# Designed miniproteins, single chains, continued (4), part 18

Each design is a single chain, and the fold is of that chain. pLDDT is the mean over its residues in the fold that is shown.

## One batch from the design tools (miniprotein)

Design m12640
Fold by ESMFold2-Fast:
Structure m12640 (fold): chain A 60 residues (1-60)
Amino acid sequence: SPEFEELQRRTMKRAREAVDEIEREAKEKGWSKEEVLERLNERHLEIQRETQRELARLRE
């Protein structure tokens, strides 16, 4: 459905922006590779939960 495709595009954009933001912060603060992966996993789980909630509301 158009709503599903728009939600997927928005979710992908949020994920890309989260990666860019975390990478920028990692360079600024000198985070380890392990810390970067942990922050990315946390952010991806949050985005996934929000996406699942919106999908449940579409009822298609």
Scores: mean pLDDT 81

Design m12641
Fold by ESMFold2-Fast:
Structure m12641 (fold): chain A 63 residues (1-63)
Amino acid sequence: AALAALQNSADPVLAAKGIAVEILAIQNSLSAAQTAAVVAAVANAATTADAVKAAEALIAALS
């Protein structure tokens, strides 16, 4: 739900963040709860680059 809302955002930066999170979640076989945690982290990032770094760091911590 949170990931889909992010991907369907009118803000192209938020939409790009949502797409990046989905790709990372698929590649790392994240659970729904882990994916939700990543979405929350990236939603609060100022830029797409910061969002990707936050997502990668969190995925590494969850592994």
Scores: mean pLDDT 64

Design m12642
Fold by ESMFold2-Fast:
Structure m12642 (fold): chain A 69 residues (1-69)
Amino acid sequence: STSKAIELLKEAKKLIEEGKTEEAIELLEEAKKYAPEEYQPSIENVIEAIKNGETEAALQGIDEIIKKL
């Protein structure tokens, strides 16, 4: 469900802003299961940005994905 993907992406964004990056990655992996196939690589890119410490890039990436969903 696209609506569930958006909900999970918004919650992941909050967790990133709180420094709960491990929990955010778990929600992003879940969001990837509910997102349209075309957006799954974009969600994976957000996960990799978090793993690389690129917090601003991850937050921007989430906002861009939500805008397109």
Scores: mean pLDDT 86

Design m12643
Fold by ESMFold2-Fast:
Structure m12643 (fold): chain A 92 residues (1-92)
Amino acid sequence: KLAEAVERFIREARRLLELTKRGEVAPEEAAEGMRRGTEALVAALEAAGVPPEVVERIREEGRRLAEALEAGDLEAAEAELEELERTAREAV
């Protein structure tokens, strides 16, 4: 189910953010993981026929989240993740 793909992405994104906060994962590694996760989610949404406007919004939110992680701006990363979680859950 598409909802399962969304929830899996959210769990992994939260885990990456927590590991980055603890210094267990480098910001660049967390950002790369987030970019890959976002691209996998986007592919699943497109395959499920989610509207292009929603898919593009998720891609853009994922890009901002990855940029915040790479910059080490954990407050911005948390806010971007919360926005992405809402958008992704509303899509299913």
Scores: mean pLDDT 86

Design m12644
Fold by ESMFold2-Fast:
Structure m12644 (fold): chain A 80 residues (1-80)
Amino acid sequence: SEAEEERQLEALLAWLQSQDLDKLIEQLEEAAKKFEEEGDELGARAARLLKEAVEAIKAGDLERARELLREALRLDRERA
């Protein structure tokens, strides 16, 4: 349900805010490169969207972070 998707989004946002954001940005950039090397275009796009979301959190733009996280979760579901 849409309500469950929003709960997952808010939980992910809260978890991300508790992390070392600079370290996450580095890890997500490396993950995106690895997915590209393996030909996983959806994985690479999801990793980049997550990186942009973490960068938005670091900048204090939580609205932008939510938009990027929704798109990343959508792509992750498409891969399943």
Scores: mean pLDDT 83

Design m12645
Fold by ESMFold2-Fast:
Structure m12645 (fold): chain A 86 residues (1-86)
Amino acid sequence: GDIEVLEKLKELLENKDEEGAIKLLSEVLGISEEEARKILEEEGVENLIEGIDKALEAIKKAKEYIANNNDPQAERIREKLEELEK
């Protein structure tokens, strides 16, 4: 799912596997490898890693919230997380 993709992308960037990161971005976003390379060059590796870390932390907090709550907000969070895990 999208969460596993974010974790893999972070791993590739941290290991300085820029070509692997470009290929994964291309496949996930449905864009060319050339367009994925431009994203990496414009944002930079450090900013992309920081963005992924913030996204993964937000997902973790959302999972903790839905584990402890069953209100309408928890239901909306659950639906979005199910989309990201598929």
Scores: mean pLDDT 77

Design m12646
Fold by ESMFold2-Fast:
Structure m12646 (fold): chain A 84 residues (1-84)
Amino acid sequence: MEELIEKARELMEKGKKLLSEGKYDQAVKYFEEAVRLFVEAEGIDSPLVAETLRGLAEAYEKAGKTDLAEFYRRVADWAEQRAK
């Protein structure tokens, strides 16, 4: 599982960079892939999944997809509460 976690971290950092550069649609794709890999490696209850889902929600919000942003924000809150 180390390879999945390492790859997911790389994708999450690229997503954050793209988000800061205003490349919102690309940031969404990187965060989506990072979430998939973190869930596969650690499960949905991982703090890493919650953090990445918050990034995904922000990317969707800035891309103008407010319904998807709200959905993923709720999923991130749920995952974070379970991790605590």
Scores: mean pLDDT 82

Design m12647
Fold by ESMFold2-Fast:
Structure m12647 (fold): chain A 62 residues (1-62)
Amino acid sequence: MTPEERRRIAVAITAAAIRAIGLHLDGASPEEALAAMVELMRENGVPEEEIRRAAAVLARDL
């Protein structure tokens, strides 16, 4: 994986996490917020292994 690809993945994960936090603050359930984060990461081409890792970390905070 190139440094450029890693940077794009990091940005996509960060954007997805911000959206999930926003949805949770607006009253969405933790499950709904996490599902939206996972879907947005997939839409932005984040590899499944990285999605799984990020989702596991965020699930502990939600």
Scores: mean pLDDT 77

Design m12648
Fold by ESMFold2-Fast:
Structure m12648 (fold): chain A 111 residues (1-111)
Amino acid sequence: HMVEVTVIFRVVGLEEKYPDPEERQRAADRIFERVVAELEKHLPVLSARRLDPDTLVVTVQAKSLDEALEGARRAAEAVPEFDIEVVVLTQKDDGSVEIKATTPEAAARLA
């Protein structure tokens, strides 16, 4: 049984490496293209959208949040030259949101 999971990828420190907004957008576009291509090898990807220049939001199908987080972490690891934070979340039947992240800092950004 598959559940729909939201995956959030954020590239850390991209503005420091690419202070020019257009260069940062081009760098992020290349990073996220690589991330999505790798993610598709692990999980069915339903949609992907940019939230901001440094953040990509992807909807996937997974058996659990842990499976989604593992697949997303592997996708981020396919771009090892950049530090990419991963957060996965799903809405429970009671309307509450369950969240898991690769770092405490990534989880805190959604607070």
Scores: mean pLDDT 82

Design m12649
Fold by ESMFold2-Fast:
Structure m12649 (fold): chain A 72 residues (1-72)
Amino acid sequence: TGEKLLNEGKYEEALKEYEERIKANPNDAEAYFNLGQVLLHLGKYDEAKEYLQKAIELDPNFEKAKSLLEAL
C-alpha cells in the first residue's frame, strides 16, 4: 500500500501509488494527505501545501492535515 511505501521511505513508489489512487478516487482526502506527505519528503513544499489544502477541503475535520499544513 502507499502508506506502507511512505513508512518504508520509498517516496517515489509511494508518489506513484497515491497519484493513481487520486485518479481512481478524486474525493479520497486521505490519499491527498498522504501525497502531501510524500511531496514534503521529496522537498516539494509548494505542491505539498496544495495537496494538504485539498485534503482539508474534502474533509474539514481532517486534523492531521490541518496540523501538518500549519507546521509548514
Scores: mean pLDDT 82

Design m12650
Fold by ESMFold2-Fast:
Structure m12650 (fold): chain A 73 residues (1-73)
Amino acid sequence: MVEEKVERAAELAAEAARLAREAEETGDEELERRARELAEEAERLLREALSQMSEEERRKAHERVVSAALEAG
């Protein structure tokens, strides 16, 4: 369950990064708003997951979410 939250956060972060890039290119305010909402949801899920993890698990979770966002954005 905790790992599922991390993976969902990674997916949301990647989608947010993609939409943010598209919004920057097109000037679409609706895409910018959606990207922001997804980024906030990703951060919330990651924070919840991290509160239930060991130090090593937290490091891996952060790397997973950041890598997903960087690859997508």
Scores: mean pLDDT 81

Design m12651
Fold by ESMFold2-Fast:
Structure m12651 (fold): chain A 83 residues (1-83)
Amino acid sequence: GDEESEKLIKRLEELQERTLKKAEELVKKGKYEEAIFELELARGLALIALGVLKLIGDEESAKRVEEIVKKIDEKIEEIKKMK
């Protein structure tokens, strides 16, 4: 149902926001590898959710999770350029 998909997306958006903030704090401490690791964990969880949404045919929710994955990927690439 729409309620379950919305709860999942909200949790993934909250995870993204917390992980991006934590990664920025780790970068400020020079902990680039730890920042990338935290982002990769969040990316993995988002990809699992994306796979489930695609399997059940929820294309609209799947596109929203793809945007979350894209933002995490962009942050990983940004941090890699700082090395």
Scores: mean pLDDT 85

Design m12652
Fold by ESMFold2-Fast:
Structure m12652 (fold): chain A 87 residues (1-87)
Amino acid sequence: STAAAIRAEADKRLSREMRKVIIEGMKEGKSREEILAEVEAVARQVAEDMLARLAAAGITLSPEEKAEILRTAVESAKTLVEMVEKM
């Protein structure tokens, strides 16, 4: 479906952009708190862009679905930081 395609592209973009911020932040010697804040900001931007694209495609989203998308993006940011720290 169009919704599935938009979500899949957003997921790929989110993964790519978050990894870049984490790796660059670690190379620069940024604190965990600074890296988390930057990654969360990127995750929120990607999620909001995805929500706008879904709306432009005529896909109706409930307030609960929008909140879940934003929450999932932020939790993904936290999880990726923890995963990269283990590498």
Scores: mean pLDDT 82

Design m12653
Fold by ESMFold2-Fast:
Structure m12653 (fold): chain A 81 residues (1-81)
Amino acid sequence: SSMALQKKVEELKKKSMEYLRKAQEAFKEGDLEKAEEYLRQAVKYREEMYKLLDPERYDEKKKELQEGLERRIKLLREELE
């Protein structure tokens, strides 16, 4: 049902935002490993949202999200240098 779809999308959006917040907090604390883990989880929930909202463009959106994630992780890892 449309109501069930809306509820699932809102749940995934909230989870993605919560993990982004956790990633920012971990980064501020210098825990780059946790920051990377939380970023990966945030992107995973965002991918699930696109699969539900825009299934025809899902593969394209997934590639964009994964490329953005890998760029962010590279920058986080460079902070250890």
Scores: mean pLDDT 83

Design m12654
Fold by ESMFold2-Fast:
Structure m12654 (fold): chain A 74 residues (1-74)
Amino acid sequence: AEELLKKGKELEKEGKLEEAKKLYEEALKIEESPEILDALAEVLEKMGKKEEAFEYYEKAGILALKEAVENVMK
């Protein structure tokens, strides 16, 4: 999953937003992490899909909070 995230970020730098989006979607199928959700939101925002981007930013924030709470309780 992290490899797909890194490759997707390289594609974003090249302006290949649709290819980057596909790699982030594949990464999400392997694991759902705040970093992957945030990266997908960012590419959607760059593509002008602001409503979809906001939904993924919200999911990333919720998941990050959940992970933080788990770390405090252990």
Scores: mean pLDDT 77

Design m12655
Fold by ESMFold2-Fast:
Structure m12655 (fold): chain A 85 residues (1-85)
Amino acid sequence: SLEEGLNSIPEVLKIIEEKKKETEEMLKTLSEEEIEKIREEEKKKIEELIEKYRKEGKETAVYLLQLLIEEQEKEEEKVIEEYKK
């Protein structure tokens, strides 16, 4: 399972938890333009991390980071929608 794989890479689990919380806080306080710049930078950093873990053969970490990107995009879209209402 994903959880079993993450237990072998606890840093990845921490990154995921912190990123989700940080995204919520940022979306409350920043303009859409500021959010877009932060999203661009964060995606690049996560893509670099995915490439690193891919080279290391950490398939579970790669899969989870890909899910994180997808989930962050969905969550950011939802918070932006709520913010605009």
Scores: mean pLDDT 67

Design m12656
Fold by ESMFold2-Fast:
Structure m12656 (fold): chain A 70 residues (1-70)
Amino acid sequence: MIEELEEQLEEELKKFEETKSVLDLATVGLLIAGLYAESMRYRRQGDEESAKRLEEIAEKYRKKLEEILK
C-alpha cells in the first residue's frame, strides 16, 4: 500500500512537470496531504516506523514539488 502511494505520487509529479497544469498540481498536493494524514493515523495507532516512513516520503515529494515551482 505505501509503495503504491509512492509510485502514484511519482507518476503524478512527473505529469505535473510535463504539463504544468493546475489540475495536476492539485493532484500532487492532495497525494502529499494524504501521506501526512496516513502518517498521523499510524502514529496514533503506535506504529511509529510506518508513520516516519510515510512522513519521509511526503517530505521528499513536497521538496521536489517546491523545486519544480521555483
Scores: mean pLDDT 81

Design m12657
Fold by ESMFold2-Fast:
Structure m12657 (fold): chain A 63 residues (1-63)
Amino acid sequence: SHLEQGKALFAQKRYEEAVAEFRRALEEDPRNEEAALLLIMALQQLGRDEEAQAVGREVAKVL
């Protein structure tokens, strides 16, 4: 799955590729909180803080 691939990439510190996989996981399931949290963490590792904040705001809409 995209979530599993993203987790493997994240563990390897391949954060740009992990972001792509976590975004695909959220496209398949917008309520996947694990994918959203890992996406936020990967974006923060890359210094993409505005995108991380946007993900957090979108997750808040579905909780």
Scores: mean pLDDT 85

Design m12658
Fold by ESMFold2-Fast:
Structure m12658 (fold): chain A 90 residues (1-90)
Amino acid sequence: AADLFRQAADYAEKGAELAEKAGNTEASSYFRGAAIVARHAAETGDPVLARTAIELAEKGYKLAEQAGNTEAADSFKKASDYARAGLEAL
């Protein structure tokens, strides 16, 4: 579970960087939030933090998709998928 949440955090950070480069500061903020919460889920195994990471990842994905930031959206979808896998492994 912990390694899956770390991978979720890494992809969320990548999504944040890509969104920032595209000028999408709102999507970048959600991506950074997802990364922080996914790291805490990796450390604690708390399913509430895991669900919060998934929710933040999904919000960032929708914002990136609406703005046409396809690379950021792809990274964020991977973050969400890894966070879900981590939650299922708890």
Scores: mean pLDDT 79

Design m12659
Fold by ESMFold2-Fast:
Structure m12659 (fold): chain A 68 residues (1-68)
Amino acid sequence: MSEEELEAEIALAMARIALSVAKLSGELPEEALKRAEELLDEAEAAIAAGDYERARRLAEEALDIVLS
């Protein structure tokens, strides 16, 4: 993998783990969980398209929502 690809995949994995924990805790509103899921779906599509920079940004945005 390229470094950019690896960074994008790590960011996506971290955000997905954080989202799973947030769902289990029940402490975030449904709108925040929905937005994070949408961003992670977009990040996966960006990885599939080879746009690793966009994928990393989308995953980081999802993580910020989940951790805020």
Scores: mean pLDDT 84

Design m12660
Fold by ESMFold2-Fast:
Structure m12660 (fold): chain A 90 residues (1-90)
Amino acid sequence: NADEIAEREARLHKEKNNLSEEQYEALKKLLLDIINDQVKSIQKLLENGESEEELKKRLEENTEKVLKQTPDKELQEIYKEIRDYLLKNI
């Protein structure tokens, strides 16, 4: 569920960075929009004849790159959950 993933990521940033309620709501909406845009991009690539195998490989490689730049273990788990959610749409 993209909404639950975005909520968890936004909540983690709120707690670690002392975001206001307004900043938290804005971030949650932004993160949800990003996940939904990634799903839409995957669907368009599949419609255009992109290989499911190649798309899964690129998603995994992009996730590993993000994880290497993410020192927070809770954020790493959320990013893996985003990857798994996106993989279900391939």
Scores: mean pLDDT 86

Design m12661
Fold by ESMFold2-Fast:
Structure m12661 (fold): chain A 67 residues (1-67)
Amino acid sequence: DVEEQVKKITEELAKHAKSLGLSDEEVEILSYAIENGARLKLEVAKVPAEEVLEELKKKLDEYVKSL
């Protein structure tokens, strides 16, 4: 179920973003982008959920370090 995988990836990355010091508002905006990106990778590109999570987590870490 793609929606279940999208939800799990989004929840995991939202928790990670909060642990990096982002505000609830920032996490909400990022969660929207992550959800859409994860759905596209899972449904269109057929990337495994574990790889999607790893890739998006690395991009999130890079983004936060650039702030």
Scores: mean pLDDT 80

Design m12662
Fold by ESMFold2-Fast:
Structure m12662 (fold): chain A 65 residues (1-65)
Amino acid sequence: SLIETARKFLDQIKHQIELVEKGIKEAEKLSDKEYAKRQIERYKRILASLEKNAKSVEDRIKEAE
């Protein structure tokens, strides 16, 4: 069903969010603080996009209930 497909897609987005959050934690450990800052800012932009997509999918699932 479309709802089941949406739930699987949401799970994939949530997994990607976890990977990005892990990437931020790893970047915080970098000795090059300027490079670390740029990497963290890049990851935060990706995270914001993924969170927006997750919310959109969650809202569509709720509307279908």
Scores: mean pLDDT 86

Design m12663
Fold by ESMFold2-Fast:
Order: C-alpha cells, then structure tokens, then sequence
Structure m12663 (fold): chain A 59 residues (1-59)
C-alpha cells in the first residue's frame, strides 16, 4: 500500500541518519524500501530487513 511505502521510506531515512550513511547508501535503503513495498512485504518485516541492510552498509 501507499501508506506502507511512505512508512518504509521514512524508516530508511531515519536509519541513514542513525548510522551516518552517505547520500548514496541512503538512496540504496530508499530503493530497497520501494522494492519491499512493491513485493507486498508487511511494515514490520520491511523495517527489520532495512535495519539489517543499514547495519551492513555502515561497516
């Protein structure tokens, strides 16, 4: 849904700020949020996936 997409993008942006990610890494998180929303992933599952990806990108 649009609501799920908006929430996942917001979460991706919050993660980018939390982990001090570059603009390029933030864009990767936002693109993944869009793909998760298109795949019909739940908000909870999508947020968990983005959390893991943000940690990987921060290394």
Amino acid sequence: SMATLERLIEHAEELAKKYGLSEEQKEQLVRMAEELARAGVSLETGEAYLDGLAIRLSK
Scores: mean pLDDT 87

Design m12664
Fold by ESMFold2-Fast:
Structure m12664 (fold): chain A 79 residues (1-79)
Amino acid sequence: MEEVERVSREVRRLVEEAARALVAGDFERAAELDERAVELAKEAIKKLLEEGRPEEAKAVLQAAVDAARSRAAEVEAAL
């Protein structure tokens, strides 16, 4: 659980920062933060699946999807 909690928290933080940057018109910063969040989630999911921990991999994926959905709603509301 430690790795899942850490990665999920970091992904959500990065996506939230990216959303804020995007709303502010800082597209370069938003892209950098988004790419970092995707890379972090992908590596964690891959590692968890390789270790035979699919439920934890699913939790990380769900956190990333939830963060992306929340960001999309925030950006749409700001535009």
Scores: mean pLDDT 78

Design m12665
Fold by ESMFold2-Fast:
Structure m12665 (fold): chain A 55 residues (1-55)
Amino acid sequence: SEREEVGRELLELAAEAARLMMDYLLGKISPEEFAARMAALRDQEDALVARARAL
C-alpha cells in the first residue's frame, strides 16, 4: 500500500541519516559534505511526510 511504501522509505531515510552521522563522527566526510547531505535527507523526509499527510 502507499502508506507502507512511505513508511519503508522513511525508515530507509532514518537509516541513511544514522550512517551519515557515523561517517561524520569517524571523520570520513567533511562538515560541509555532512551539512549538504543532511539537508538533502531533510528535504526528502519533508516530501514523504507531506505525501503521507495527503493519504
Scores: mean pLDDT 86

Design m12666
Fold by ESMFold2-Fast:
Structure m12666 (fold): chain A 70 residues (1-70)
Amino acid sequence: SEEARKKLLKLIAEILRIIGDIIELEKEIEELKKSDRPDKEKEIAELEKKLEELKKKLEEKLKELEALKV
């Protein structure tokens, strides 16, 4: 149905956005680790915490996608 298709496409779009955010955060963390900033440790810890939260959201959305296949 059109409704089922729209729901699936919306979920896929959300998953792709989360993956994009994860990739960007991983890049920021890597760049910060390579930097010579004296206070980078606290910022790295905050970014790593955000990365953990995004990975949990991705896992939840992937479970929703899997449920739609059953």
Scores: mean pLDDT 85

Design m12668
Fold by ESMFold2-Fast:
Structure m12668 (fold): chain A 110 residues (1-110)
Amino acid sequence: IGAEVIRAVLETLRRSYEAGRRETVVVEAETTNPTLEGATLEFLLAGEPLVRVTFEPVAPGRLRITVETLHLVTALEETPDSIRITAESAAGERFEVEIPRAGLEAALAA
């Protein structure tokens, strides 16, 4: 399911950037990994959660994956190796992060 989660994260970031607001994307995927059931992954930006991914069991071997942006995405730059994001808090504080694609894949393989 790593590929489905990566696609959902990218889609959520793109939607947030295009809409100028926080966005949520929900997808369903099959899994044989029970450690993902009820798990939550957070991508941190300067110690604050930028993106949250929640895994909910909906049927045996099937998860509902909810991806949320927790800050406004004001810039998004995609490369083959990484995703560079600029986000803005409700207070107008700006944060930048670069997420290596390999790092995102590794987080989903555990």
Scores: mean pLDDT 71

Design m12669
Fold by ESMFold2-Fast:
Structure m12669 (fold): chain A 72 residues (1-72)
Amino acid sequence: IPTQVLADELGRELGRLPGVTEEQAREIRELALAAPDPAQAVTRAARKAMEAGVSEEDVSRAVRRALERARA
């Protein structure tokens, strides 16, 4: 998966979750883009969303959707 596509989908899916602001969604996307590999992009994005107060369950579902869309 191209890292740029994955970062865009991670920012989009995680940014839709309740409690994530537009600023936090942008930060999630930037962290994913700056990651050295796709696995670290996912890890950094997920941790940032959890720091914003999102539940682990909601983050896991959003990450799975982002990965599915990045593969399409």
Scores: mean pLDDT 83

Design m12670
Fold by ESMFold2-Fast:
Structure m12670 (fold): chain A 71 residues (1-71)
Amino acid sequence: MEELLEEIRRLMEEMGVSEEEIEEFLRALKEGDFERADRILARVAIEKQDYEGVQRIGRLVREIEKLRKEE
């Protein structure tokens, strides 16, 4: 879990996402609020237009969702 969150943080920082948006996104993932996380990711996709970066983050989000369901 923690390693996946750290990789997402690194990718978002490389994309130039604000610290506030990164913290909001990571909090949504930690709380299992995947609807909110998907909305934030869609906003990032529009702002940054880095579809490859967003796609990579989306794959990591799906891994986190699987881990949360196995709790």
Scores: mean pLDDT 80

Design m12671
Fold by ESMFold2-Fast:
Structure m12671 (fold): chain A 79 residues (1-79)
Amino acid sequence: SESVELLEETARAAEAAGDDITSSHLAMVAGILRSSGFEAPELVRRYAERIKAALAAGDFEAAREALLELIRELDKLAE
């Protein structure tokens, strides 16, 4: 799944940056999408870019906020 691959890539970036909380939550979301077969690659890519930018800046608060927004947007699409 493209959505799952993007989330797993972003989780590895968070782990490399030392943000274990964001990494763990991204891995959990990837697991949920893998189990459901749900796809939202454009949405996931947009938020993955925001999360990676925040991580590169050392702004773990902004990375976490972007992750929470991604979860809310995914919840809106899943019916």
Scores: mean pLDDT 86

Design m12672
Fold by ESMFold2-Fast:
Structure m12672 (fold): chain A 73 residues (1-73)
Amino acid sequence: SVDEIRAKILEALGWSLDRPDEVLLKYLSLFDKDGDGTLSEEELNEFIERYGLELSEEEKKLLIDWIARLASE
């Protein structure tokens, strides 16, 4: 689920699990080289590898969709 992916990311960053999604999105936007409010698969892979995250291909798709939804609001 997205909640489990979110928890893995926050723990990998050393952040509190109650950190607002807006703060996480702003941090993830540092990896958005295009500035279009979405992460490409390549940009997401850079983030995942940097923090040693183990995400399945399906979990990566869920994360990209979640980020896109947050960026559009």
Scores: mean pLDDT 72

Design m12673
Fold by ESMFold2-Fast:
Structure m12673 (fold): chain A 116 residues (1-116)
Amino acid sequence: TITLTESGGGTVKEGGSVTLTAKISGPVESLLLVGWERQKPGQPPEFVASINMITGETVFAPEVQGRATISYDKENSTLYLNLSDLKKEDTATYYAYAVDVLGNTYWGEGVQLTVV
């Protein structure tokens, strides 16, 4: 079974930057897509960024485009999301996810980011 273990959240100043990480364990060779979603207080979950594991293509939500980078370290099976020029609107619980070749989606437990 695929498992995602997240870290790197906390309280950060507006205008700062943060790197969120997700260590992925299990049959990572079966993955087609990895990415991040976030859920803001009182709002539905929203897409943030993804990497296609076959093509290397990255996709970003318009709200973070130009401020976000996403990368995957194949050697360590670790997914990274870097967010710069942080806004109070970036305050959310961030969930790493992975989609396998069978279409199953796996989720991390979430990491809280608070921008003050």
Scores: mean pLDDT 89

Design m12674
Fold by ESMFold2-Fast:
Structure m12674 (fold): chain A 75 residues (1-75)
Amino acid sequence: GDAAAGAAAIKAAAERGDSLTVAEVSEAGGAAGSPDTGGAAVGVLAERLGEVAGDARVAREEAIAAAEEGARRAA
């Protein structure tokens, strides 16, 4: 249960311009628990965070496309 920490890691990686996001989140999740104790939960969380990052990218790309279309109409 640390979705906020995972989201912060994704945000930090994006701000640096790095492609480390998923790997960094997976490593942090693995360090938080023993393989026998939280491995399954950590795996599900990492997969969820990857999906959320994908959705955020699509939303951002749509916003950029809409802004560019607006600029073309204004020109």
Scores: mean pLDDT 54

Design m12675
Fold by ESMFold2-Fast:
Structure m12675 (fold): chain A 77 residues (1-77)
Amino acid sequence: MRDEIIALTVKLSNAMMNGDKKKTEEYAKKLAELLESQGATEEAQEVLDAAKDYLAGKMSPEEAIRRVAQAVARALA
């Protein structure tokens, strides 16, 4: 589980940096579902919100990646 969360976080970060909007949406959804299954509901929502804002052009990929990383770090603490 922890390794899967880390792997999805890396895949999502790479998709965002590469401007791959379809993979960003796919990996954000999978990561959020995985976090929610672990009881990290707030962190799952933060991941979805960061991806949504990035996809809408309201947030840079670097800012979105930082927010995702912070949410994942809290969920794994």
Scores: mean pLDDT 86

Design m12676
Fold by ESMFold2-Fast:
Structure m12676 (fold): chain A 64 residues (1-64)
Amino acid sequence: ELSEEQKEKVREALRRSGGVLTKEDLLKAGLSEEDANYVLEKFDKSGDGKLTGEELVALAKWLE
């Protein structure tokens, strides 16, 4: 489970994503590798290591 502070970092990464959110984007926002992997594991339904389209919508809803 991510803390509220970690969720804020994910929100920043999402705002700057331009429609594609990678592990590198999460790390640049200040997440640890463990937390970045947690986000990808939870939302990357295609298994490509990136969040796009419906996966980003699901992430945004989860951050509410």
Scores: mean pLDDT 80

